# Ledger of designs, part 6: designed miniproteins, single chains, continued (4)

Each design is a single chain, and the fold is of that chain. pLDDT is the mean over its residues in the fold that is shown.

## One batch from the design tools (miniprotein)

Design m12178
Fold by ESMFold2-Fast:
Structure m12178 (fold): chain A 83 residues (1-83)
Amino acid sequence: AARVRAATEEIVRMLEEVGEAEKESPELGREKFRELEARARALGRELGPDVAVVADAGVGATRALGPEEGARVARAVAAGVLG
């Protein structure tokens, strides 16, 4: 559905914004990441498991490897979910 695609695109965009903020200030990057975590969870619960999988993968990769890798992983999972 168009809403699922829009939500996955928003998650990727937010992850890219976290990366940009972190380059300028680690504190701002951390604050934006917390906002992303909350919003990604809300989107996953509202729009169902297809969005939840993308959100969980992107957030998890960001925690482990940083926001650039998080965005890459989120895009790859979204491509798999959307076809």
Scores: mean pLDDT 81

Design m12179
Fold by ESMFold2-Fast:
Structure m12179 (fold): chain A 69 residues (1-69)
Amino acid sequence: DKIVKLFKEYDTDGDGKLTREEFIEALRSLGLTEEEAEEIFKKYDVNGDGTLTFEEFKKAVEEALKIRQ
């Protein structure tokens, strides 16, 4: 639920995916650095299209929370 709310907050276009910039801002709001967010983005952007789907975003946020907790 919290991850869903975070995704919707930064999915400004409502297209069901986040750009690299939107993703970095979302993870920075969770207390990560830009560098940490960018490395996580690269790991989950398996298609190399510069966006993350909700499923990829959920996995990325779960990894980010492990770094912070």
Scores: mean pLDDT 76

Design m12180
Fold by ESMFold2-Fast:
Structure m12180 (fold): chain A 85 residues (1-85)
Amino acid sequence: MNIEKGEELYEKGIEAYKEGKYEEAAKYFKEAAKYYLSTDENSINAAMSYLMAAKALEKLKKYEEAKELKEKAKEIITKYILSLE
């Protein structure tokens, strides 16, 4: 259920980004990441959503917020790798 909503929000983020609506894109990507994390805390899709949100924020010159989201993505990716045995 939440994965489908996450994918929908991610696609809306991509479309907003393509249209140059970077603030809207960042909001959609952050919401997508929350839905992905609600189903799997090690979700690579959540990490990708945070990286896309960071990229949109960099377009808005919000570098500090972008850095925070990149660190969140790095943490998720690290947990994902450590979950592989």
Scores: mean pLDDT 82

Design m12181
Fold by ESMFold2-Fast:
Structure m12181 (fold): chain A 71 residues (1-71)
Amino acid sequence: SDAIEEELQSLASPVDPSEAPKRLEKTKKLVKEVLEIGTKLSKELGTDEPLKGAEKVSQALEDAVLKAVKE
C-alpha cells in the first residue's frame, strides 16, 4: 500500500534535531502496529513468516530513523 510506503519514507528522511523526539515516538508507534499486523497474519496463515518479516522491517526502520536523527 503506497500510503504506508510514503509514511516510512517520510520517517527515514533527515530531521531537524528539535523534531527528533516526535519522529522517534511516531516510529515506535508504527513499529508496534506493524508487529501486531504481522502477528495477526501469522496466526491466520498458521506460519511465523509474516511476523519474522515484520520484525526485520521494524528493526531496519528503527535503525534508519536513528541514523537520520543523529546525523
Scores: mean pLDDT 74

Design m12182
Fold by ESMFold2-Fast:
Structure m12182 (fold): chain A 86 residues (1-86)
Amino acid sequence: AAREEEALRLAEEAEREPDPEKRRELIAEALHTLFGAPREVAEALIEAAEAGDKRRTAELLAEMLRVAGREAEAEEALARFEEHLA
């Protein structure tokens, strides 16, 4: 819904942000907006994304969606996220 769309927009904005500290803040905010994600999981996801580790990033995102009870959305997000980062 709109919350998910806003979180994706924040993530896209973060990818365009040249300041790495600001980018991490935007990504963490996106994850929190989407799932109420624990800070530790959000930071691990950011670290994986910064390292270009697409698989670890996708796994963490899927785990967040599964915890939120959205298995179908987890699969969709994995596909979308891989395309988004590519």
Scores: mean pLDDT 71

Design m12183
Fold by ESMFold2-Fast:
Structure m12183 (fold): chain A 89 residues (1-89)
Amino acid sequence: EREEREKELTKLLLLRMAASEEAKKLIEQGKNEEAVELVRKALEVDKVSDEEALKAAKIVLENVTPAFEPLLNKLLEKLGITKEEVLEA
């Protein structure tokens, strides 16, 4: 159940990242593994840098699903900032 949802969320985030400038460049260069790794690192909040956590929080806010809300809250706690501050950064 959880594992299936995580895979579905990873695919959704990857598709959304494919619409972003950074993800498009990685995919165009054939660096699909790097794009997937960036998304996976974002899902592992304990192992990601503050920069990666901020990028992940922006992606989550863009997708705006109830399933992403716990992840967003963990990212915000890690960064010590509010949702409004993520949108301004």
Scores: mean pLDDT 56

Design m12184
Fold by ESMFold2-Fast:
Structure m12184 (fold): chain A 94 residues (1-94)
Amino acid sequence: SMEEIEELAREVAKRAGIKEIPLDPEKTPLETVKRIAEAAVEVAKERGLSGEEALRVISYVITGEPAKDEEEFARLVGRAKVVLVRDTLDAAGL
């Protein structure tokens, strides 16, 4: 649900050292995206989330929108950020 995504997004943001969400998707540095993706991996493993669910949470932290898939996420943040998130999730088995 949207409430569950929002709760998970706040936890991910807290672990990534982000005080306010959503961020600005056009101005978010790759280093910040990496921290968000790594925090989302930790939360996903602790709570049994799928890679798809982790992607939705990451999208919400950066954009305020829970992207359904990588194509929607790419439209919001651009290819480089999607690749970084995908590589981070893949390395974690998500």
Scores: mean pLDDT 88

Design m12185
Fold by ESMFold2-Fast:
Structure m12185 (fold): chain A 66 residues (1-66)
Amino acid sequence: MALSEEEERALAEELRDATAAGTLEVAKAKGAELTPEQQAFVERAEKLDPARLEALLAELRALYAA
């Protein structure tokens, strides 16, 4: 069943939007500049496949939690 593909798409779109929005919110909140790592992740995420995006988001969560 291709439910995972459809859910992956919805998740990728939601997370992609949340990641971008979250990054913008952080940038506005403290007037901090986006780190090269954050900028690279955002740009790569929007160009990569949903499966790759999911992996990147998991890594971003770990980085931001640290």
Scores: mean pLDDT 53

Design m12186
Fold by ESMFold2-Fast:
Structure m12186 (fold): chain A 85 residues (1-85)
Amino acid sequence: SAEEELEKGRKLEEEYRQNGKDRELGLKAIELFVKAGELYEKEGNYLEAANAYGRALDIRIEMKEDYSELLEKTAELVLKYLLTL
């Protein structure tokens, strides 16, 4: 479920931060947050989808790697959420 993937991502993000921002742990956390975001978006939960992608985006920025696709997707989901208000 989206919630299970999000929780797995949070645990790997914690391990990433506790272990000197290890690249492999960061990439695994990003993968899980993206998976959670995709599942939340499929359910129409744009707020939780945006939050999940936003966490992936934050890790990618910290890793100093190209974050453009995650930024675009996070912005898209935030706009989708705002349009449901």
Scores: mean pLDDT 86

Design m12187
Fold by ESMFold2-Fast:
Structure m12187 (fold): chain A 81 residues (1-81)
Amino acid sequence: SMVEYVKEGLKRLEEELPALEAFVKRHASPEMAARIMEKVEELKKLLKDMIKNGVTPEKLEEIKKLLQEIQALLAEALAAA
């Protein structure tokens, strides 16, 4: 089902976050790393909530927004390096 595909995608995303955190801590300035890590922690909390309590369209939109914010901050950090 589509719900099963979405849940599988969310689990894979959660599994990839430690690698992103390691990359950010290694390559970003401490100030940029702190900003990115704050958004990553928000994403982790939302992923855990969705896996435990269920997937909704509203929560999927929140994940999309957080991913866009993280991507923007990563682009800013890389441009500053």
Scores: mean pLDDT 81

Design m12188
Fold by ESMFold2-Fast:
Structure m12188 (fold): chain A 86 residues (1-86)
Amino acid sequence: MEAERKKALEEAIKRIEETTEKEVKRLLDAGDVRGAMEVRILGGKAINELRKLYEEGASPEEIRKKGEEAVKEIEELGRRRLEQAL
């Protein structure tokens, strides 16, 4: 159980970091420095929320679900910012 929770946390953080970096790069390539900063802030907040859930004893399933929700929020923010930059 504990090893599964830690694995879920590490995998969720990695997905958030990779998604954040991808969206940040797209926004910087489009010239939206402010949008890139907002995406970085959202990614950092999501990682902090996942760490807090882990510390509070959340299940692997809950950690994975929150990670998936965070990835979708980051992708949606990146998409909206790109639409505004064009």
Scores: mean pLDDT 86

Design m12189
Fold by ESMFold2-Fast:
Structure m12189 (fold): chain A 78 residues (1-78)
Amino acid sequence: PLSKEEREKLKELFIKESKELIELAETNEVTPAEKRVAEKAKEALEKIKEDNSEETFEEEIREILELQAKIYQEILAE
């Protein structure tokens, strides 16, 4: 498991990257895949705003990673 310091750093990075991704998708024409990830990031930030627990952060990070993995699998399947 991650240390408390590593978890805090991961939370900050996740929030920063999510905001940047949402802004990129709103200001530029992006691929459907990028739009899907941006929408999920927006949902994740809303949930974290309501519940800033370790469990909620871990769940939302995991869900985004699972979505990204699924998108890559779809691309590789041709």
Scores: mean pLDDT 76

Design m12190
Fold by ESMFold2-Fast:
Structure m12190 (fold): chain A 72 residues (1-72)
Amino acid sequence: GMARARAALARAEEGLARVREDPADAEASNTAFRGIKEAVVLGLDAGDEALAARARELGRELTAVGGSKAIR
């Protein structure tokens, strides 16, 4: 439901904030990536396209700050 989607988005935002502070933090990058993926799927399933779009934007930001290796 929406609560799970919002929790995933919050974890994605927290992980991305940590990556911005320390781009070498692979655990934070992985946490952000997993949260983004879960938020997109759950947001679309719940019909909240705005939440899914926000999660996709976080994914683009993660790619920009971490590069390809941070998305593994």
Scores: mean pLDDT 78

Design m12191
Fold by ESMFold2-Fast:
Structure m12191 (fold): chain A 85 residues (1-85)
Amino acid sequence: EPSTEEEVERAEKILDAFLEKIKTLPKEEAIEQLDKVIESLEEQIKLLDEEAEKNPEKKERYDALKKVLQEAIERFKALREELLA
């Protein structure tokens, strides 16, 4: 199983690549993809909270992953607002 550090780094890399891909899309398509990914990430945060309650020994891992997802959501929301301006 990957370490917490490896999983965080992988998630950050994937989210950064997705953000760069979104910037290459037409405005309307970019907004649609941002809406979908924001909703998906918010649902993943909810699932991580549920897993942290069931597996308290892994709370540090889930908290680290939640932070990555929360920071990504804020970046995606900022891009969405920029595209709407």
Scores: mean pLDDT 84

Design m12192
Fold by ESMFold2-Fast:
Structure m12192 (fold): chain A 60 residues (1-60)
Amino acid sequence: MKLPDEEEIDLAFAYMLLGLARSAGKEDLAKKMQEIIDEGLARGEPRKALEEVVKLMKEE
């Protein structure tokens, strides 16, 4: 089993938070989180995407 690197861990955390928002019925929040994750992946910045997702969750 290959241990995930920090970028894979950051991405996994971001998707976990997205899943929690969807489970809570917060569809608008989940949509914003998905957009942040997609932009972060396109830029090669998964850690920045995670930080923005966490910030959005805290503001909710």
Scores: mean pLDDT 76

Design m12193
Fold by ESMFold2-Fast:
Structure m12193 (fold): chain A 92 residues (1-92)
Amino acid sequence: LSKEEAIEKIKELAEEFIKKAREKNLEKAVELIRKMEEEAIKLIKENKSADEILDALIEIAVEFSQKNKLSDEEISLVQEYIGKVVKIAKEM
């Protein structure tokens, strides 16, 4: 994948996951996914590796969870989003 294609896929993936989160009333997952999308796009533009992107997304999730109590459903959805973003980054 080119960087432009990877960024577009990450944006499309965020919209898909935000739609799923909204359908389940997982508002904290919506907020966290948006933060992760922004950071992942930034790191791709900065030529960061898939491993560096994974580490950054985990850090964002941990910091967010310390201030916001996440449900098991929110954690599961966010973990699935992180895994798919990292897979896209590995295909660059």
Scores: mean pLDDT 88

Design m12194
Fold by ESMFold2-Fast:
Structure m12194 (fold): chain A 80 residues (1-80)
Amino acid sequence: MTVELTLPDGKTITFELPEEITKEELLEIIDEIEKEVPEEYKPLIERFKERVKETLPEVITAEEAKLLLNKLNDAIHEAV
């Protein structure tokens, strides 16, 4: 499953997800997003990562991961 995110600066990042993804793999994807955003968004992303660590099971579906990544992207855009 392909997930495409457009960051506030217009930069697009694309991830190819397997049918099932681990919590650690999702956190690695979020870390890659954090590297691509301005420093002012990092506290928002860190709070999102903490929530993921606390609430998600060890393995989730690609569809669930896509929803979470889109929710993060929306939150980043709303923070402007």
Scores: mean pLDDT 81

Design m12195
Fold by ESMFold2-Fast:
Structure m12195 (fold): chain A 85 residues (1-85)
Amino acid sequence: MEKLKEAIKKAYELFKDDPLLAFRVISTILHFVKLAKENRDNKEKVEEIKNLIKSYFDYLKSRYPDKKEQIDELEKLVNEIIDEI
């Protein structure tokens, strides 16, 4: 739970100048965490979810290259959350 709160805070701070984008990023993170929890006993599905996470964060980095380092930190934190499920 603590890492999830940190991820939400980082996403909000990173995109605070665009509240709709911040909300969308946070909602997407929460959706991935929910999917991973629902599929925690299925390793193949968890790997598919990790691939979707990678694709999503690659998209964000391509759209916001000025924020690449902070997006990379957020991606790492989200993957750590998934790995702890």
Scores: mean pLDDT 86

Design m12196
Fold by ESMFold2-Fast:
Structure m12196 (fold): chain A 81 residues (1-81)
Amino acid sequence: SAVDEFLAEVRARLEEILAIEDPEEALRAYRELLDEIVGNPVLSPEEKRAVAIAMALELQRARPELGRAVMELLLETLARL
């Protein structure tokens, strides 16, 4: 499905973000991915919230030093849904 294809793309891009050593570049890529989730025409608002939250939790777990910035970007994103 289009939903499954998009979720696979989000997963692949999250793995790329996790590999970015520079914190500012990682956060920029994360913001860009959040914007794509918000702008996606196929996902419901509930599905967008679930994906954004799951991505933030995984990024915080793998890169705890980014946790505050990740949470701030997540909250800004949730306010747009």
Scores: mean pLDDT 86

Design m12197
Fold by ESMFold2-Fast:
Structure m12197 (fold): chain A 116 residues (1-116)
Amino acid sequence: MEKERLSASYFSAASINAIGAEVNSELALRTGSKEFVRDAAGDLEAAMENIRKVIELGDLESAEKAVELLERAAESFFRAAKELGDEESIERVYKAAKEASEETEKAMERALKKVE
């Protein structure tokens, strides 16, 4: 019971962070502000940390769903970061993805390929 509740909490946090990254990426494109790109990068870092915790708890179904949400959010982020020329935020997100898990690293690789 407690383990299932923890997994659900981390999955919910990852989902909220992924939505935040999409919203901040859209705001970056609309305003031209690199501040929103940095905010989106922070949201993706938080999402990946929460996904790592879901994976550690062995909830593979929730982890797979969270990785799908992360990949979509990352596509929005990479479009915004490239348009505004924020390569430093791209590098930070990739480093965080690699440090979090193999699944998050591969999701970032897939997202980047889709925006180029």
Scores: mean pLDDT 90

Design m12198
Fold by ESMFold2-Fast:
Structure m12198 (fold): chain A 65 residues (1-65)
Amino acid sequence: SMTETYRKGVLATYKAILQSQQQGLSDQQQLDLGTQAAMQQGLDPDTARRISQGVLDSLRQLQQM
């Protein structure tokens, strides 16, 4: 289902971005790895990019609170 694919994509993106942050990778590398992870779960490139940007932005906001 689309809901299941989206859920898996979001979780994969979150995991990829957190892992890349632990490795000291740049924001661009974090975004690229998140996008790739979402696409591997079956999301299209546009949706994967939007999710990755949203996850990165959310993590930045939480880290600044």
Scores: mean pLDDT 85

Design m12199
Fold by ESMFold2-Fast:
Structure m12199 (fold): chain A 80 residues (1-80)
Amino acid sequence: ASTPAQILSSALSAYGPLLSSSNENVRLTALNALSVAIQQAGPAAIPFADQIIALVEPLLKDSSQEVRNAAVRTLVTLLK
């Protein structure tokens, strides 16, 4: 069975590129999926914190308010 760290690593590989999609719904779905993966990883997410922050930070200035809100929630989930 995959460890929480392996699941999070796989999610980062799968959803990371989607955060740069021209489609708002794709960016939202990727952020929500990543947030869930971070929650499931719990403390296992700590070694990935810098990578996650680097991936999500540009989305805090996204043209979509829904994407900006999702990015804030993702970072709050990581930093708790």
Scores: mean pLDDT 81

Design m12200
Fold by ESMFold2-Fast:
Structure m12200 (fold): chain A 68 residues (1-68)
Amino acid sequence: APPVVTIAAPELSDEAKAEIQAVVDEARARAAAGEPERAVLTAYLRRMDAIVRRHGIAGDAKLETRIS
């Protein structure tokens, strides 16, 4: 049987999901418009890294809501 590893994926808010979707949609649109793939990927990775860091730092929602 495969080993069981418990990894708590952060809960993505609707806003985080919308930001990620917008970045994906923008990258696809820019690529379809004929922009150089390298430039599109550079912008995409920069935006995704910022979003992941910003939302990935969000602590356990349980702990934050428990305090309130």
Scores: mean pLDDT 62

Design m12201
Fold by ESMFold2-Fast:
Structure m12201 (fold): chain A 100 residues (1-100)
Amino acid sequence: PALQVTVSVSPEEVTAKKGETVTVTVSWSASQPAASITVTLLDEDGNVVTSKTLPPGQSGSANLTFTATESGTYTVQVTATNAAGQTAIASAGVKVTVLD
């Protein structure tokens, strides 16, 4: 079977003041050991807010930290590639509310 990946984010909803630092925890698991794992946070407009490369493995978690500037549904995307060159992508949403 092909490589598959799952992702979850905690918290799924965040309220922050404009300019405040927000941290979300990303958890992931793969059906096979991944040789390369990248976690990317996209804003509601699809712009890359932050990206992090994680150690090789079959599961893990990482903290993503960013500055709250705009409200919207942000997307956490995990891309995993195994030693055979198979790539799998999974996404989870985070609702960010920024107070002015």
Scores: mean pLDDT 84

Design m12202
Fold by ESMFold2-Fast:
Structure m12202 (fold): chain A 88 residues (1-88)
Amino acid sequence: ASELEILEKLVENRETLLEQERETLRELGLPEEVIEEALAISEEFLEGVRRAAELLRQGREEEARRLLAEARRRAEEAAAPIAELIEA
């Protein structure tokens, strides 16, 4: 599968992915406040994926990769406190 195909599938399955994450975090016993913060981070990341896919469709591969890398970095930084709770 091409990079574009992978990103498009993530965008198409956005609602399913968010619902699966919500269920997983709830099963791990995280507070609802933390679950909502995690889902907001994932939703922002998926918006970055959507924008990167659009750039790839336009042939702007380098711009798409930079945007995707930045979206991943921001999501990782924002999710770090939540990840520590899961790993504890």
Scores: mean pLDDT 82

Design m12203
Fold by ESMFold2-Fast:
Order: C-alpha cells, then sequence, then structure tokens
Structure m12203 (fold): chain A 83 residues (1-83)
C-alpha cells in the first residue's frame, strides 16, 4: 500500500511538468504496468485519473488538469504520513 501511494505521488509530481497528452501517455503506461504486476488498487486509481485527464483534454482545460494533479498529490502525501 505505502509503496503504491509513493509511486503514484512520484508519477503525479513528474506529470506536473508535462503536457496533458504526455500526462495521459505516462499514466496509461503506469496503469498497464500496475495491471501486469497485479497491483489492482493502483491500476484502479490510475484508470480514474486517466478518465478525469481525458475529460480536461476534451474541454481544452490544462489548468483544471494541473489543479487535479496538485490536489491528488496533497491528498496522497497526507495518506502516506498517516501510514
Amino acid sequence: MKEDLERLVKLLEEALTKSIDEQIAMFEKARDEALKEGRVDLARLLTDLLNQLKYFKENNDPVGARLLLRSLIEELKKKIEEL
């Protein structure tokens, strides 16, 4: 659990420096790797994130995408501190 959350935070922080298309590609790869490793909970979180990022892409809202990523980083860091 803690390692999956730490991996997700690292991916989210890296994605903040990327375009929305690069973010989507990065998370699709991470989801596929998580599924291959049997990390079902991580794959589920990545799938939900991908659906939200695709929504922001369709609405040409890169600011909304960035705010989502920042919000998730803060939430996940708090959860990690509680473990």
Scores: mean pLDDT 83

Design m12204
Fold by ESMFold2-Fast:
Structure m12204 (fold): chain A 99 residues (1-99)
Amino acid sequence: MEAEELLKEAEKLIKEAEKALKEGKKEKAKELIEKAVELAKKAVDLAFKNKDIELLERAIKLLERAGKLAEKLGDEELKFRVEIEIGLALIQLGVLKSI
């Protein structure tokens, strides 16, 4: 799957998660956030492999949105997992900018 497609699907899932949270559907919101994070992580890996700084920065912003939603959900473990993925992606971004 292409990094751009993964990122677009992850963005759709995040928008659905935001709606689910507004509707009080916490379990659905959590599932959508987890799926979006998985897709965003794959997009980060592909963007790094392809040296696509712009896509990597977009994926990081999407992970930051997922982290804020996990915080609103009150899921500290999910928030922590997302923060780890953001940290790893920022390291990869730093590597690309230093080459």
Scores: mean pLDDT 86

Design m12205
Fold by ESMFold2-Fast:
Structure m12205 (fold): chain A 63 residues (1-63)
Amino acid sequence: SHMTEEAKLWHDVLTGKKPLTEEMIEALKKFIEDNNLPASSFAAYVSSRIPNPEDAAKLKEEL
């Protein structure tokens, strides 16, 4: 399903298995909004899990 595929992609990014892309950041913003997640707390958690600090910084800028 759409939600399970998005959740799996999220999990891979959060666990550092995949790099965060610009498309992922946009999907991430929509995922946070659609699921009523606390954006600032989620951004802090995600950025701490991203192995690329530039990707982590970009995520924080977008959220």
Scores: mean pLDDT 70

Design m12206
Fold by ESMFold2-Fast:
Structure m12206 (fold): chain A 62 residues (1-62)
Amino acid sequence: SREELVEKIVERTGLSRAKAETMIDLAEQLLKEGKVEEALEALTLVVSEEDAQFILDLLLSQ
């Protein structure tokens, strides 16, 4: 569920819940448009490359 995604991101990254939700929304929008690389790049502006990859993999595994 979305709640589980938010919780996993908060636990791994230490980001606030609001920031985690914003990142999920932005990444999901880009993924729906087929912009996988752009989604990863957007995430790396906020979190490390490893954490960005984790978030992307989590969203793609839904």
Scores: mean pLDDT 83

Design m12207
Fold by ESMFold2-Fast:
Structure m12207 (fold): chain A 68 residues (1-68)
Amino acid sequence: SMEELREEALRIAKRLAEEFAAEVLKQPGATATIEVTETKVTVTATVDGKEYVLVLDADLFLELLLSQ
């Protein structure tokens, strides 16, 4: 169903965000925070005093799942 595909798209986005955060946290003194909404997952990372933001749009992953 479309609802199941939306849930799967969000799970994919969350997994990628967690993998990215884990990679960031390998750096000494780095921080990473993950925020999840129904439509996107945001990772805010600080490395060497600089802030970086990665936004993963769940709708993109939904489109990819619908395209096969």
Scores: mean pLDDT 86

Design m12208
Fold by ESMFold2-Fast:
Structure m12208 (fold): chain A 99 residues (1-99)
Amino acid sequence: MEERKEELIKEAKSLIEKARQAVNDGNFEEAAKYVEKAIKVARELADMGYYDEAIKFLEEAIDILDEAVQKATDPETRFELEVLRTFAVMELALVKRMK
């Protein structure tokens, strides 16, 4: 469990950094892909009982999506980001109940 936890934390941190860089570069589609993967990693951490780590990464993912939505000018891209944000908020609520 500990080695898998460390691997997942490392992966989530890498995905969050890549997502932030993609938003800064205006690559919102790429940012959405990294955030989606980060949410899945956070959920795996939660399923293993690491709720505080999962909550932290989900909150960081939501912050990145909020910034991306504000910067995105294409309506379709903005809609996709808002849908992913809704999913992230629902996952965060679920993980908080598991804690």
Scores: mean pLDDT 87

Design m12209
Fold by ESMFold2-Fast:
Structure m12209 (fold): chain A 74 residues (1-74)
Amino acid sequence: SLEEAVEAFVNKDLAKVAEILATSTDPEAIRIARAAALMNAGKKLTPEEARLILEHTDDPAVKAEVRARTEGLP
């Protein structure tokens, strides 16, 4: 679910991220799980992925990390 994806992202639970990517059919949950995997791999997030995550978390450390890892707007 979307809530499980947000929880896995916030907790850096890579096993749960992998489970969501393998089993979920929710496009928003898949997008958040992919964003978690990309951040763990040291890759940048798109502005759309960053916005979705920022809408679903109040953790200031997570918000700062998401902003630091987001691609610049054209």
Scores: mean pLDDT 73

Design m12210
Fold by ESMFold2-Fast:
Structure m12210 (fold): chain A 69 residues (1-69)
Amino acid sequence: SEAVERVGEILARAGGVPPGHEREVAELLLSLSKRYSDLDVFLRNVERLTGVRLSEEDRRELREIIEGS
């Protein structure tokens, strides 16, 4: 899906995800985000658990993608 592709691109840019696995991780993160009532808490936990480093713009884009999916 477009959402998976967009999240995968952000993960590739941010680093911390093994090359070639961005799509699988993106699908998992989108699924997990639906279980969170607070997306800021979700994104903070993603950074802590995966080592992905998100910019302010990356966090904004991720929130828009998740809310739109």
Scores: mean pLDDT 80

Design m12211
Fold by ESMFold2-Fast:
Structure m12211 (fold): chain A 74 residues (1-74)
Amino acid sequence: MIKLSPETKKRLEELVARIRELLAAYRASTDPAEQTRLKQEIARVYREFIEFLEKEEGLSIEEANYVLQQLLDA
């Protein structure tokens, strides 16, 4: 099982909260231009999350994606 430090976990929870906020906004949006902007912002935050885990914890992209899915499902 992947173990994270409390400090790393707090930062990841902040990034996951931002992704959840953006996904909720995307689902609620009826404006194609806003949907495109939100998709780009989601991709940016997702990349930041993956890169953070790779750099700080030495996780692979697959392992970082697994952590993201676990936190999004919580």
Scores: mean pLDDT 77

Design m12212
Fold by ESMFold2-Fast:
Structure m12212 (fold): chain A 86 residues (1-86)
Amino acid sequence: SDEQKMTILNFRYIANETEAWIVKKMVDKYGVTPQLKKDASNAIKNIDDTIAEIKALAKKLNLDPEKVQKIIDRLQEIKKELEKLK
């Protein structure tokens, strides 16, 4: 069903949000270290890979384009927050 398909996309979103949350919390505690800059860069790459996969899956499974775009927009916002740490 479309609900099951959207649930899969939401789990991918939650995983990326959690990774970004951890990086931001570590920056709050330790400041912007060279390791955390690398972690932020890796998190950004993971978000880009997830967006590409979501777009491919949405096309393949004929998902609701409006709901798919909302998830992509949230991931892009998380990416922008991580880019500010560089």
Scores: mean pLDDT 84

